# Designed miniproteins, single chains, continued (5): the designs that were tried, part 88

Each design is a single chain, and the fold is of that chain. pLDDT is the mean over its residues in the fold that is shown.

## One batch from the design tools (miniprotein)

Design m19045
Fold by ESMFold2-Fast:
Structure m19045 (fold): chain A 116 residues (1-116)
Amino acid sequence: ATVTVTVEIKAEGEAEVEVLLLDVDERVLARERLTLKAGETKTLEYTFEVSDAEAGRRTLLVFVKALKGGGKVTLESVTTNEALGTVTRQKGSATEGETSVLEVERDDAASARAAA
């Protein structure tokens, strides 16, 4: 199945950031380094393949690391397509040298985490 992850990042000041997308076994699915201008909100889209047997059984970890710059970099939102089901959305922020982490889980009736 094809999984599409959309990530929105906002910078308060000019910043160089690294975006890292991992699965639960710490496999790197996407990695991007980019520069944001002061007050810029940037939308990033990542597409990758998962087996149909893995669709609906994945947690994604989204890391945004502030490499350089003044002010905060905020992870505004993470959204996934239907292959991962319903996603819990959270916000995080990081300053230079810090990392913001967001866990993205599938929340549907196919999830084994409901104990049945």
Scores: mean pLDDT 63

Design m19046
Fold by ESMFold2-Fast:
Structure m19046 (fold): chain A 89 residues (1-89)
Amino acid sequence: SDLDELIAKVDALPSDKKYYLYPLDPALRELRTRHGLMSKEQVKEELRTIAARTDRRLALTFSTAKENIVIDGEEIPKGTVILHLSRAP
């Protein structure tokens, strides 16, 4: 399933790091139940929660914060991997 592919991408990430999940679509952003930096297990749980609350196919892309930045009122430290959640085309 599409969700299983997203979970597999997250599961490949290092377990000793913190991650930030950022829905690019405002409608998906409203479905968030977790904020701030998360473990990869928390990211997988949040992806399952969002997927259960939307009929949209989801896509996931990764970037790294090049500087300390603020996203949605939260401070994200330089070097944090950001998981961008969007609707699949």
Scores: mean pLDDT 83

Design m19047
Fold by ESMFold2-Fast:
Structure m19047 (fold): chain A 75 residues (1-75)
Amino acid sequence: SAAERAAIEADLAAFRARFEAVLPTLPAEAQEIAKEFVRASLEAARALLAGDLERAEEIDRETLEKYTPKVEALR
């Protein structure tokens, strides 16, 4: 529905704003990881918009599993 799409678009806009604020505070290696994470998040969002909930969940799960240890290593 239009309301659901608007909610997703608002969530993506908030995510991008947070990403923009954090990105310049990270070292170069962390910026590459962050960009890859954002790319994966957009792919998951596209899957959701296409109605492929299973694929969206799989992408989110794989992304979280792959990037959680990398993000932790940056601290």
Scores: mean pLDDT 74

Design m19048
Fold by ESMFold2-Fast:
Structure m19048 (fold): chain A 71 residues (1-71)
Amino acid sequence: MEEVRELAERAARVVERALRELRAAGEDVTEEDIEEARRRLAALAEKIASLPEEERERLLEGLRRVTEEAE
């Protein structure tokens, strides 16, 4: 359970940072877009936590890959 939330929070921080960097560079990214992305990742984490173990592990692997590649 906590592992899902930890990975989702890590992914949210990476996405938030990337979006802020894009905004600083003059891309059409708003604070609202950053908050929306954060909310969507939080909702996804809750959904993943409710899935059967096999399905959950598959999605956790995907989240680890995203956070690993972004770091």
Scores: mean pLDDT 70

Design m19049
Fold by ESMFold2-Fast:
Structure m19049 (fold): chain A 91 residues (1-91)
Amino acid sequence: MEAQRQEAILAIVRGSASSLDEVVARAQELIAQIKDLDAQIAQLKKDGGPISKILALEIAKNILRMEVEIYIEYLRLQGRDDEAAALEAAL
């Protein structure tokens, strides 16, 4: 099971980035987008904005979180444990 998951992660990431440094940069970019979405959600909740928009942003945030988690797992598989730990701490 785990080996099949690892192969899937490798295939996905290699399709999206050509180097480990690009994976780190992409993960950092996604974490910044997640924090922006958190700020937008907080503002909408404060303003009493529509629940449908809040839910849509929360779904988008969760999708980005899953993508970052895939990149973190990929970095660990490639032996970049320090960078993976830093990204996980920033999430």
Scores: mean pLDDT 80

Design m19050
Fold by ESMFold2-Fast:
Structure m19050 (fold): chain A 87 residues (1-87)
Amino acid sequence: MMLSFEQAVEHLTTVLSLMLQEGETDPELIEEYLDTVVANLEPYLSEEDLAKLRAVVAEVKAAIRAGEIRTPAELRALLDRLAARYA
């Protein structure tokens, strides 16, 4: 069953929010998990939606490296902005 871009972003948001709630702050581990989520969702997304998801993931990785994302609320705000931009 194919997923929408919005469903993929919501799945990504849920997973990362749980990691941040559990106290995971290692950017390398968070980035590795982001790559794992994309790989798991890849067979269920169209080429267009997969490209959008990869763009969203790149922006999230950049924000984590810059130290801009430390809480689930900050992550949610970023993902809401990115989802609107790529919709």
Scores: mean pLDDT 79

Design m19051
Fold by ESMFold2-Fast:
Structure m19051 (fold): chain A 65 residues (1-65)
Amino acid sequence: SELEKKVLEYLYKHGPVTPEQLAEMLGVSVEAVVQAIRRLQEKGLVKVDGNVVSLTEKGLEYVKS
């Protein structure tokens, strides 16, 4: 989805952030960001440690392609 792409691009450009920060910067609800993050975790492109979201090695390679 477009939101998944924007989340990956934001993480690539700015590094690890919270879902709340992603929602604020992308102009969407926290609920929409959480759903996008869950889909990206299922694909192995992001990881979540506590309340911090970051790219996996696979996610970094995917964004660079």
Scores: mean pLDDT 86

Design m19052
Fold by ESMFold2-Fast:
Structure m19052 (fold): chain A 76 residues (1-76)
Amino acid sequence: SLEAEYEKAQKEAEAHDEARRQTLTRTAELVAADPEKADEYLSQGAKEVAQHLAAYTDARNAAATAKLQLEKEKAE
C-alpha cells in the first residue's frame, strides 16, 4: 500500500540520518585517538557522510511521492 511505502521510506531516511550521525561520532573518536591520521579519517568520514546524505535524500523523495499519491487518492 502507499501507506506502507511511505512508512518504509520514512524508516529508511531515519536509518540513514542515524548512520550519518554515527559516522560523525566515530570519525571524531578516531581523530582524537590518532590525530596524526586526522586527514585520512576526516576524508573517509566525509565520503561516508555524503553517501548517507544521498540515500537520505532519495528516501525523503520517495516518502514525498507516496504522500502526494495518498493525497490524490483522498481527493474527490
Scores: mean pLDDT 84

Design m19053
Fold by ESMFold2-Fast:
Structure m19053 (fold): chain A 64 residues (1-64)
Amino acid sequence: SREETLQRVLALADLLELSEEDKQRLVEAIENNVSLEELGDLVARLVAEAFERNNITQPLELPR
């Protein structure tokens, strides 16, 4: 499911407007067959950073 993982990760990166550098890191991790644990950690960190930097609010509604 490497192709499925790649497609999902790239779609998520596009939705979160990750930088090209961060997208490249995700692609390299998938191409190098890193473990799901390592990939998950990388994705979580990049997503958290993107959320903070881009102040993603709309159209998302945040729970209280």
Scores: mean pLDDT 69

Design m19054
Fold by ESMFold2-Fast:
Order: C-alpha cells, then sequence, then structure tokens
Structure m19054 (fold): chain A 55 residues (1-55)
C-alpha cells in the first residue's frame, strides 16, 4: 500500500482519494485511526498530521 503524510490546519478538510486507512494525530497529542473509502471528506477541528495508507 501507498502511504502519504500531510499536515492539516483547523478547519481544513482531508479529501480521501483511495480506499484504505487514515491515522490523524492532533496537536493535543490525541490520535484516531479510521477506515476510509474513496470519495470521503474528513473535516479537521484542530491542527493535525494525517497519514493516509491506500490499499
Amino acid sequence: PTTKTINVKEGEDIVIECDGTVTITFSDGSSVTLDVKKGETIKIFKDATATITCK
């Protein structure tokens, strides 16, 4: 699988272009891992780093 890491700002959206997983690590140290589907959009409420892994 292809892995991509992006920095995202509060209020920005992450657009998912592949089926896979995303791990979001927020600026407060909390993290969440989600199964994602191509065409989904994730709104970010805090500054974060997102790691997207495509299948």
Scores: mean pLDDT 80

Design m19055
Fold by ESMFold2-Fast:
Structure m19055 (fold): chain A 64 residues (1-64)
Amino acid sequence: SPPQSGEEAVAAVADLPLPLPVKAQLIIMGLEPKNKEELLARAREVRDEAELLELATQAFEESK
């Protein structure tokens, strides 16, 4: 099932052995938000799990 929140989107990629910017990219590509290009640019700058959650939450909201 598709994620129902930013937290669920982060949980779906949490166990993957990937850098945080790549996890952010996977979340954005999966949710296909309206501002996808902007969020993909921001994904490159993700440094910690709090930033990943903020980006995932915005991607989820923009996918509605």
Scores: mean pLDDT 82

Design m19056
Fold by ESMFold2-Fast:
Structure m19056 (fold): chain A 113 residues (1-113)
Amino acid sequence: SMEDEMKEEVRKAKEDLVATLRRIAERLQKYGSSLATAAREAIEIVEKAGDSPEDFEKAVREAYKKLMEGARKAVEEDKSPEVRQAINDAVREFLGAAGEALRRIRELKEKYK
């Protein structure tokens, strides 16, 4: 059914985004705990999200807010170019993965209209 296909797409989107966030968290451990901790909190938000497109979109927004809060703290602790680059790379990777997932969900919604 449409509902079952949508739930499966959201489940895949959550798994892909969690995998991306886990890679981000692992890379960021060497740049201090604030951003790595924020990435782990973002993982929990995405994993706990419901299986609807609306729940996933909400989880993406909440995860992004956590990452931005962690980024702000990391920059306050270390203003080096290396930390700024790591933050920029992590945010870009997260937005890319989330944007791709949301695009697939949107295409599925359009298919069932």
Scores: mean pLDDT 84

Design m19057
Fold by ESMFold2-Fast:
Structure m19057 (fold): chain A 108 residues (1-108)
Amino acid sequence: MDELAEKQMREAEEKARRLLEENGQPVAVVIFEATEGLGDAADAAGMRAYIVGLAKRPETTPEEAAQAARDYARKLGLSDGVADSIATLAAHIEPGEARAALVVEPKP
């Protein structure tokens, strides 16, 4: 992974942690469109890439996390495929943890 992608993933995770403190929701989701490197590779494959930061409260169940993340992704107008990917990631984060991940979709 290039240094820019690692920096963007770190920033997404940090933003998700801060947003979780403010939002009163079971999870926080932040999304950045991938640029240089990962963005170029996705573009060459006919795909669009997103860097997704996710943070989960200690008491949040996998089911609550998945539903809240899916609802948020749909509210942003993302495809059902991206929304389902983000929901799956949110479900699999350990309670109280945050992480960043890469999610891809076909170009519209």
Scores: mean pLDDT 76

Design m19058
Fold by ESMFold2-Fast:
Structure m19058 (fold): chain A 103 residues (1-103)
Amino acid sequence: MDEIKKLVEEARKRLDEDEKEIIEALEDQLRELLKDKPEEEQEAAVKVARMLMEIKLALRKEGEDEDTIEEKLKEFARKLLEEAKKKGYPESAIEILNSVING
């Protein structure tokens, strides 16, 4: 996860308070949607969704166009999916990653 961690850390440095509020709202909504799932599945899904949103918002803030953001986000999601499968992430996290990759 060193490459993934570096990408996420750099993205986080570019985010302001408004962008952080968007991410927090996403995390809260996702926890509510997954409330019937085990806590480990909720936290894995939230972690994955947060990382994806952090990358998306950072790319948008850098002035990338929406097509470029989509392609770069899909590339990031593919890398994260490979790592998630190696580490045995729950199905809820895998489904979020596959959703981003497939559009």
Scores: mean pLDDT 81

Design m19059
Fold by ESMFold2-Fast:
Structure m19059 (fold): chain A 85 residues (1-85)
Amino acid sequence: VERYARLAGEGGVAAGEGYRAGDAAGYAGGAIAAMGDAVAASMAGGREGGRRAAEEAERVALERAGEFAAEVARKAGEGAAEGGL
């Protein structure tokens, strides 16, 4: 997890010069995590509870993808500002 955060931070720095590389890495990670959460919620709720849970899980997954991307960007920025990266 810490190693992934470091990789995301390095991707953020690289994005400063090649914005697409860092954006792609951060966004892809966030999207995968959000999809995993949606699948897990669907499985946990079963078919009856799963339908309601799936609707909320999709909304939450979309919000989490955005929040995760923002958090990764913030971590990268803070690390760069500190000069520790």
Scores: mean pLDDT 54

Design m19060
Fold by ESMFold2-Fast:
Formats: structure tokens, sequence, C-alpha cells
Structure m19060 (fold): chain A 68 residues (1-68)
């Protein structure tokens, strides 16, 4: 599930400019909740750090899209 969430975050980052603002926000919210669930059961600190970094990158891109 951690690998699946990472792949989904990376895909959303890659396709963000093709989505509407509403769709981008909805997908971000869904991934944020799912990443939180995965993080609560994840014990590997490296994988936790990778997920946190990817979510931060995604959040910044979503904020940029909202500012347009």
Amino acid sequence: SAEEVKARIEELIATLDTLSVDEAVQRYRELYLEAGRVLSSLTDPQVRQELARLMQQLGEKVLQKLAE
C-alpha cells in the first residue's frame, strides 16, 4: 500500500496541470487521507520520509494551481 500511494502521488504530480482545480483538490484530499492511514502503520523511517516529501511536493503544486 505504501508503494501504491507513492505511485499515485507521483502520477497526480505528473498530471496536475491537465486537471481542473476542483478535481486536483479532490484527488489531493483523497491521497492525504490515504497517506495518513499508511503512515500510521508504517515502521520504516526511510519510507515514511519519502511519503512525507512526496506529499509536501504535491501540496505545493496544488497551492500553485489554486493561485492561478
Scores: mean pLDDT 81

Design m19061
Fold by ESMFold2-Fast:
Structure m19061 (fold): chain A 85 residues (1-85)
Amino acid sequence: SIEEKAGELMSKVSQKTREIMEKIQAKDYKGAIELLQELTDWIAEQTKQFVEENAPQSLIDLVQALRDGYETIKKKLEEELKKLE
């Protein structure tokens, strides 16, 4: 169901966000970028499924906003990594 998928999405986002934060704290920016890419790709796939299942537009918008936020963080980390080379 849409509710079960939304619950799984929230659980996985929470877990991956923690892993990303741990990588950033360890100054493993490359590892953090890789995890952010995996997370944003997975959120994109979940968003497609929500659209196909006619999920409420507000839920689709929320998931898209989460993806956009993580894409922004990834870009900032990529810029910081380039400064170290």
Scores: mean pLDDT 83

Design m19062
Fold by ESMFold2-Fast:
Structure m19062 (fold): chain A 94 residues (1-94)
Amino acid sequence: SAAVEEIEERLRELERRVREAEREIKATDDPQAALALAEETWAEVVRVVTEVRRIADEAKPSPEERARIEQLQRRVLQLVLRAHHLALRKLAAA
């Protein structure tokens, strides 16, 4: 459905933004700036995931569509946790 396609596109775009944040965290020499970016990225992930969950509840996706959405959500959550971990390691190394 169009609503499910919108959810999947939003989650893929969110993944792209999280990967960009991870690259910036990795490249910066400022561990406090890295942590601030990681926290901002986490807040964005929470906001987007909350909104797509609301859209999904209204769209009533099929079990197969729901499984795809859940897989994309897990991927984004794993990436943002990895970015946060990198920021904490940078802070510990300073």
Scores: mean pLDDT 87

Design m19063
Fold by ESMFold2-Fast:
Parts: sequence; structure tokens; C-alpha cells
Structure m19063 (fold): chain A 92 residues (1-92)
Amino acid sequence: MELSEEEKKEAEEQVAKELAEFREMVASGEIDKQVVAEEIERLAPKILAVEPETYAQLLELEALLEIARLAGAKPEVIEGLEEHVKRAKERL
């Protein structure tokens, strides 16, 4: 892994914090779920075309998958992201 154990933990804690903040913003109505879902769906073909090469990129992909689930993105987009995360974990 290119990140130290300490850097890995810090990155995981940062991602968890950002996901918690996103969940709260969605629950409060500060973020429109539909707009988020549409943006993820628009970007998905580009994201799926690039293989994560680092642990940090894997964490970003896992965070995006969780955001897609929370926003209610299309099932095929969520499934594509899940398979991409699975492949990245097997490679890294």
C-alpha cells in the first residue's frame, strides 16, 4: 500500500466524517437527492472507465458508492460502482 498505516486511518476517518455530514445535509433538505443522483449518473461512465490505482482512490470510490445509495441513484449505476469497488479491492 502507498499510504502508511497512520495516513490510511486518517483518510478513513476523513471519509467517514464527510459521509456523516452528507447524510445530515440530505436529511435536513440542504441537498436535493435527485440532483445528486443525476450528477453521479452523469459521471458514472467516466468513473467506471478508470481503475483505482491507490488506496485513497479506493476510499473515494467507496464514498461515492455510499453517496449514490443515499441519493437513490439508478440500480444499474449502483451495481456498476459496487463491482468496480470489488475489483479494486481484489487488485489493491
Scores: mean pLDDT 74

Design m19064
Fold by ESMFold2-Fast:
Structure m19064 (fold): chain A 96 residues (1-96)
Amino acid sequence: SLSEQAIEAALNNDIEKLREIMEEAGVPEEVIELYVEEVKLRKENPEEAKKRTEELLAKKGLDLEEMKEKLKELGLPEEYIELQAIAELVREKLEK
């Protein structure tokens, strides 16, 4: 899981700060580059990033709309789901 500071940096699309925090946490450069790529994709093409998140959650048997409603009820941002999806996508790329 990413630290609170890494989450904030990712949500603000602050790639340099995200990289710095992950390096401090001992994350390998290869893994950091995969996270950076996903964050950049979400900034450049949010429609495609949302589609990839929905496809991943469906593959895992999770309902994106149900998760969004629960987060709204708790006052948590929807971007929290996106960050968890990024972590799973990076994991799948490393295992392939």
Scores: mean pLDDT 72

Design m19065
Fold by ESMFold2-Fast:
Structure m19065 (fold): chain A 93 residues (1-93)
Amino acid sequence: MKEVEELSKELSKLIKGRKWKQEVVGEWEADGVKYVVLKYEIEKDGESKVILVILGSNEKGKEYLASKEVPKSEPKITVTDKVYKKTYTYYLD
């Protein structure tokens, strides 16, 4: 719960007062958890910054959240589910 709230707060801080776009770029289901990948494009002073957010939800309504700024050199994000101890890597094509 605290990790979800902290990541949501940091994302809100990053987009506040800036132009941004949200897009759903990926979705999958594994071990009863539904994952959705959200892409945020944030513009500041003509520079475009990309943040990927992975949201995981299960039957108990538990949310797992991972967010990462995407480096220009490596457009991927890796998230580790601490409950199921599984690692997922999503690639931006």
Scores: mean pLDDT 63

Design m19066
Fold by ESMFold2-Fast:
Structure m19066 (fold): chain A 76 residues (1-76)
Amino acid sequence: AVEELTRLLAEAGRAFAEGRYDEAAELLRKAAQLAVERGLSDAQVSRAVRESGAEFLIVGGGSAVEQLLRSAEALE
């Protein structure tokens, strides 16, 4: 679960770096959905963000899942 989340976040970071902002936003929303479906804790989600190198995409505020959704909104 955390490994799959880390992969999605790494893909979001790559999409952003390549100027594919809509795809990056969709990947962040998929990451948030996966975290909810798998019952991941805020600590597990935050670790996945750190391990993926996607910290630069993350807007603060609320739970870790809420931060993923807010970050996706910021890219649209």
Scores: mean pLDDT 82

Design m19067
Fold by ESMFold2-Fast:
Structure m19067 (fold): chain A 97 residues (1-97)
Amino acid sequence: EAERLVEEGVRAAREGLELIVNHGENPAKLTAGALLAIGGIILAELAAKRDPEVGIKGLREILKLAKEAAKNAKTEEGKRTAELIAKSVEEALARVE
């Protein structure tokens, strides 16, 4: 169960961050990307409640993806959004550690 939540969470975050990186100029895609990434964080945090080691690994993978997205973002809006997602992951890690 925890592994499945992490797998889906990382997938959602990866898809969301790809939208943020490539489509920051499109408000609908930027919003969809942010919601997908936030959903991914929620799933990984839920996994951490059941299995902290598995969930924390998932959150760390999402943090890595968010930091990479901030570096690779094609727009200022995308970079800022990816940075906010990274901060949200760091806050989730602080809650589950």
Scores: mean pLDDT 88

Design m19068
Fold by ESMFold2-Fast:
Structure m19068 (fold): chain A 57 residues (1-57)
Amino acid sequence: MKELEEALRSYLDPDTLIERVRALLPEEQKAAFDEALKTVDPSDPVALRGALGRLLG
């Protein structure tokens, strides 16, 4: 899927990915997202992916 290719490309840019995802989240999830990011290094792609998947699911 083309969406997977685009998602992967965005995933490689943690700053852009974090800002975009946070903007799309409801206000309740934004607080949880910010909290999760404190326990996850955004420069670690595996940890970042896990945190995003958990919050977006």
Scores: mean pLDDT 65

Design m19069
Fold by ESMFold2-Fast:
Structure m19069 (fold): chain A 94 residues (1-94)
Amino acid sequence: SPEQRLMETLAAFAKWEVRELEKEGIISKEEAEELIRRIDAALAAATSVDEFVAALRAIYAEAKKRLPQAAAELDRVEAGLLTLAADLRAQAAA
């Protein structure tokens, strides 16, 4: 479905950004793998884009509490995800 493809695109972007934070040394490999696992679980459980975006925001909110040293970078990633979601929805509506 178009909604499933949009959720898969957001998940791919979210996982790519998590791996970039790992490469930059901002988070550990173990923290990156945990975040990716949570993103994949959220994708598998979500029935709509809005539900998936809400789940991603909850994952990032909890990650910022556990990883305060990465809070600014996690905020940037979350902002990028929200922008991407809005852009993809606008493209689908055209």
Scores: mean pLDDT 86

Design m19070
Fold by ESMFold2-Fast:
Structure m19070 (fold): chain A 70 residues (1-70)
Amino acid sequence: LKELEREGTVLDIRIAVLRGAQAFLEDLIEKNKDNPELVAQLQAELDRTRAEIGELEKRRKEVEDMIKKL
């Protein structure tokens, strides 16, 4: 049980950090919209960051559901 609670906490921290990175990348894209090559690279990083957040949020829900069964 404690391992699942720790995993949940670590996932919450990772999601929060990645949400910060997402906001930073979105701001950089807006500030550099006159540089399409840089925007394309930043957009690729943003897409990867969003995908990673989605996977972590999915795992966080699975951990929560497992805790509720105990």
Scores: mean pLDDT 84

Design m19071
Fold by ESMFold2-Fast:
Order: structure tokens, then sequence, then C-alpha cells
Structure m19071 (fold): chain A 100 residues (1-100)
């Protein structure tokens, strides 16, 4: 889908921005923009419900990271969103990452 292609391009752009970023603020702003894009992409009714749920969980992780939350706190926020959406696969993946 065009939405997935735009998300992939945005992820690539974020990776490049993070590699070039010289300030914490620029990094956090890039994370905020990617989170907004993921939330907007999740509204596409042509996407499978599981992918919509995964995008919402990813947006929650990115927003928490942009707020300066720890890796654990960011992943725990994503886990809560995945569980709320009933995405068991994403929830299991996030639980495994939190345990590491």
Amino acid sequence: SEVLERLERRVEELAEEMHRNQTEEARREALRRLAEFAREAAKDPSLPPALQAALLAAAAVLEAAAEGKSRREALERGLEVAREAGDEETAEDLEELIRR
C-alpha cells in the first residue's frame, strides 16, 4: 500500500536524521514526527487490523522515547497499547524485549 511505502521511507529518513543529529532536541523531534506518521497510517482502513495495532504500539514507543523515557518505559507503553488492541504477537515480542 502507498501508506506502507510512505512509512518505510519515513523510517529511512529518521535513521539518516538520527545518524546526522548533533542535538538531543533534533532527535526527539524526529521521533515525534515518526510517531505522528505511524498514528496517521494506522487510520488507513485498507490495512489489516493486526498491522493497525502494531503501528499504534510503535507510535506509543516512539512518543515515549521522544519524551525521554527509558527503553523499558517506552517498550512498556507500547506493550500496553498492543494488549489494548488485542495484538498478541506484538505484545509477546515487546514482552521478550522488555525481559532482555
Scores: mean pLDDT 80

Design m19072
Fold by ESMFold2-Fast:
Structure m19072 (fold): chain A 86 residues (1-86)
Amino acid sequence: SDETLEEMARIFKELFFPHLSLEEVLERVREADRDGDGRLSLEEFGRLLGLPPEVVERLFRKLDKDGDGYITLEELKEYMRELKQL
Protein backbone atom coordinates (compact mmCIF):
# COMPACT_ATOMS: atom_id res chain seq x y z
CA SER A 1 0.00 0.00 0.00
CA ASP A 2 1.02 3.65 -0.36
CA GLU A 3 1.15 3.96 3.45
CA THR A 4 3.52 0.96 3.72
CA LEU A 5 5.87 2.37 1.06
CA GLU A 6 5.82 5.82 2.73
CA GLU A 7 6.79 4.29 6.11
CA MET A 8 9.55 2.26 4.41
CA ALA A 9 10.79 5.44 2.69
CA ARG A 10 10.99 7.28 6.06
CA ILE A 11 13.11 4.48 7.56
CA PHE A 12 15.36 4.22 4.46
CA LYS A 13 15.82 8.01 4.53
CA GLU A 14 16.90 7.90 8.20
CA LEU A 15 19.25 4.92 7.70
CA PHE A 16 20.75 5.40 4.22
CA PHE A 17 19.55 8.62 2.51
CA PRO A 18 19.64 11.53 5.04
CA HIS A 19 20.73 13.80 2.14
CA LEU A 20 17.61 13.06 0.02
CA SER A 21 14.04 14.34 0.43
CA LEU A 22 11.33 11.91 1.58
CA GLU A 23 9.72 12.24 -1.88
CA GLU A 24 12.96 11.20 -3.64
CA VAL A 25 13.41 8.18 -1.32
CA LEU A 26 9.73 7.22 -1.79
CA GLU A 27 10.22 7.25 -5.59
CA ARG A 28 13.27 4.95 -5.20
CA VAL A 29 11.29 2.55 -2.97
CA ARG A 30 8.39 2.47 -5.48
CA GLU A 31 10.81 1.70 -8.34
CA ALA A 32 12.47 -1.09 -6.30
CA ASP A 33 9.15 -2.60 -5.14
CA ARG A 34 8.01 -3.69 -8.62
CA ASP A 35 4.97 -5.68 -7.37
CA GLY A 36 3.75 -2.92 -5.00
CA ASP A 37 3.38 -5.22 -1.97
CA GLY A 38 5.96 -3.43 0.21
CA ARG A 39 8.48 -6.31 0.12
CA LEU A 40 12.01 -6.02 -1.26
CA SER A 41 14.10 -8.93 -2.58
CA LEU A 42 17.91 -8.92 -2.35
CA GLU A 43 18.10 -7.64 -5.97
CA GLU A 44 15.52 -4.86 -5.38
CA PHE A 45 17.20 -3.86 -2.09
CA GLY A 46 20.61 -3.68 -3.82
CA ARG A 47 19.16 -1.55 -6.62
CA LEU A 48 17.55 0.78 -4.05
CA LEU A 49 20.77 1.28 -2.02
CA GLY A 50 23.35 1.41 -4.85
CA LEU A 51 26.02 0.13 -2.43
CA PRO A 52 28.70 -2.54 -3.17
CA PRO A 53 27.24 -6.11 -3.37
CA GLU A 54 29.15 -7.25 -0.23
CA VAL A 55 27.61 -4.43 1.85
CA VAL A 56 24.11 -5.06 0.41
CA GLU A 57 24.29 -8.81 1.20
CA ARG A 58 25.47 -8.15 4.79
CA LEU A 59 22.69 -5.60 5.42
CA PHE A 60 20.06 -7.86 3.81
CA ARG A 61 20.98 -10.80 6.07
CA LYS A 62 20.80 -8.53 9.13
CA LEU A 63 17.34 -7.18 8.15
CA ASP A 64 15.76 -10.42 6.81
CA LYS A 65 15.10 -11.84 10.30
CA ASP A 66 12.64 -14.56 9.16
CA GLY A 67 14.82 -15.75 6.24
CA ASP A 68 12.01 -15.53 3.65
CA GLY A 69 14.26 -13.72 1.14
CA TYR A 70 12.42 -10.40 1.44
CA ILE A 71 12.70 -7.25 3.55
CA THR A 72 9.35 -6.05 4.91
CA LEU A 73 8.25 -2.87 6.73
CA GLU A 74 8.02 -4.90 9.98
CA GLU A 75 11.66 -6.07 9.68
CA LEU A 76 12.76 -2.46 9.02
CA LYS A 77 10.82 -1.32 12.12
CA GLU A 78 12.46 -4.07 14.22
CA TYR A 79 15.92 -3.02 12.99
CA MET A 80 15.17 0.63 13.89
CA ARG A 81 13.94 -0.41 17.34
CA GLU A 82 17.19 -2.36 17.92
CA LEU A 83 19.31 0.63 16.86
CA LYS A 84 17.40 2.99 19.22
CA GLN A 85 17.73 0.64 22.22
CA LEU A 86 21.06 2.08 23.28
Scores: mean pLDDT 78

Design m19073
Fold by ESMFold2-Fast:
Structure m19073 (fold): chain A 97 residues (1-97)
Amino acid sequence: SRLIRAILGMLQLDDRGKALLAEFLSSVSEEVQEEVLRLVTEIVTYASLGNPEKAEEAGERLLALLRSHGASDELLAELEAFIKREVEVGRRIAKLL
């Protein structure tokens, strides 16, 4: 799926995290895949703009979406780590503005 490849390309996950996310995305509808892509894009965009609060809000929405569709605790932990890294990037950028 083009959507799955786009989502995986935006995330700096290790091979295990990418495999877990790919398996999850293959189990859900294209509508859910599109919403995951939107939320991942929001996280990365807000972090890059130095808005860690909005990056964190988008991250919480991403985790809630995945939980509602039966994502494993292991996948949720990998995504929580990704979100925390992006929020920290946003905090560092905010200090430069």
Scores: mean pLDDT 89

Design m19074
Fold by ESMFold2-Fast:
Structure m19074 (fold): chain A 91 residues (1-91)
Amino acid sequence: MEIEQLLEETKEAIRKGDEVAASKKFLKLMKLLEETGDEKLIIEVLDELIELAEKEGNETMVYMVLNAKAVFYYRQGKLEKAREYLKKADE
């Protein structure tokens, strides 16, 4: 599945409040994004999904995306940024 199509499907699941579909599509999207190695694209997608999830009041997706962003920074050795996003996810 193409990244752009999967991002669109993830956004639609978030808007519909379909937590199961949103979670499954998000995990597949993250796997594909990690395979690209495009750090800028990964951050842009994560930021877009956080903004949408907050706008829709989808707390589950906010926590999932914040955790994914924390893991991403942790893998890059950016431990301070990783800790910041973990704290936001625990709120």
Scores: mean pLDDT 81

Design m19075
Fold by ESMFold2-Fast:
Structure m19075 (fold): chain A 64 residues (1-64)
Amino acid sequence: GPEGRVYVLAPEPYVVEPGDTVESIARKYGVSVGHLLEVNRVVLGDDPRDIRPGQELLIVERVE
């Protein structure tokens, strides 16, 4: 398979709880809001405010 460079994707599914926001979740896991939105665009759509309890978000740290 394609080895290429070292990529560490640690997909850690986070289930959104009532009162959570994209910003609070990003802060909790030490990731940027922009990166969190980019990774989860399919779930969150185009609006970072359209987050609902019970959604699964992928928390990943991008390394290049």
Scores: mean pLDDT 66

Design m19076
Fold by ESMFold2-Fast:
Structure m19076 (fold): chain A 94 residues (1-94)
Amino acid sequence: GDEAIERARELGEKAIKAIEEGDTEKAIEYIEELYRLGVEAVKAGDMETVEAVLEELDEIIRVAKEKGEEEVALEAEISLGLLRIQVGVQRLVE
């Protein structure tokens, strides 16, 4: 729903800010929260929230790579990949 989409955007903004500030632990924490929100959205069939989470993870990967934050980029790439797999599986069951 709209509240979950707003939360996805806020978590993405916080993750990017943490990357810009060099706070690797905070950035990973926000990525983990984004991933959990995405998983809950897949289970609920809330595809608008899933798309928002995927878009925020893509942006986090881009910013982390630009800043040389390799650990953050890897964590976001893993989260994005796992979420895309879950979306694919859900679409096959429908």
Scores: mean pLDDT 86

Design m19077
Fold by ESMFold2-Fast:
Structure m19077 (fold): chain A 100 residues (1-100)
Amino acid sequence: SLLDKVEEIIKKVEEMTKKLNEGKLTNEEAIESAREILEILKEMLEEEKDPKIKQLLRDAIGAVEALIEAVEKGTATREDLDIALAHVLSSALDVKKLLE
């Protein structure tokens, strides 16, 4: 279900944040996990019919794409990554509220 998909995204973002805080999140792992989140969000966008939820999904997609770009450019600080992950989590939680 769409709810199961958004809960999976939240779990992945929380695990990335934990690894970042422990100094264990590699750039390769961050990109791989972010791409998996992006794939799930794009699948949700294709299945969703409500225009308001679609807009929140597009906002979440934008946040994940910004995270990937920041990591790929190699200029992102640990604080920049923490802020980007917080934006992705916030967007996913907004989607979850409308799906519940």
Scores: mean pLDDT 85

Design m19078
Fold by ESMFold2-Fast:
Order: structure tokens, then C-alpha cells, then sequence
Structure m19078 (fold): chain A 110 residues (1-110)
């Protein structure tokens, strides 16, 4: 279940993260592992479900070519905390990714 995956994600040791991300269907490159570790460090502020949703959002942004910088990580956490439901969160995350793609095409800045 999603709740069981979220709990496993939050409690995982660094060496266990690649397998958990793979089970979630997420990328397991170093940038995604670092993002997961950063989200785990926020476990006192975020529920397990919020950490899981944030990681899914970061995976989507990573697929769209958005660098997972500390600024992007903080922005995604804000979106997760502010969204009233999963549908609103998904739309806001997709918007952020589209804005990045537009900036890359218009300015050549990543």
C-alpha cells in the first residue's frame, strides 16, 4: 500500500533507498537519492505520505530536466504543504516543470 511504502521510505537507511525508489517506479540516480535523503531529514516537519508525494513530484521534475537543487527541493515541499489534494499538487508540479522548460528554451538557462 502507499502508506506502507511511505513508512518504509521515511525509515530507510541510505543503502536501502535505491530499492524503495525502484519499487515506486522512480529514478535511482544519485540526484534522486540525494533528494530522498534530504526529504528524510525533514521527517519532523513532513508526514511519511508528504515525503512520498514530494519524492514523486521531484521524480516528475527530474524527468522534465529540472535540476534538483536545494531551491527546487524547498519549493516542492511548499507545494506539498499548501496543496489541498493530490490533484492540485500534481497540477502545480507540472506547472513548475513547464515553466522550467520554457526558461530553458527562451534563455538557455537551466
Amino acid sequence: SMEELAERLVKAKPEELPEILKEMGLLTDPEMIEAALWLQSRRDELSPEQILRALEALHLLHLMGVPLTPEVLERVVELVLEAEDDEELEERVLRLGREHLREVFERGMA
Scores: mean pLDDT 83

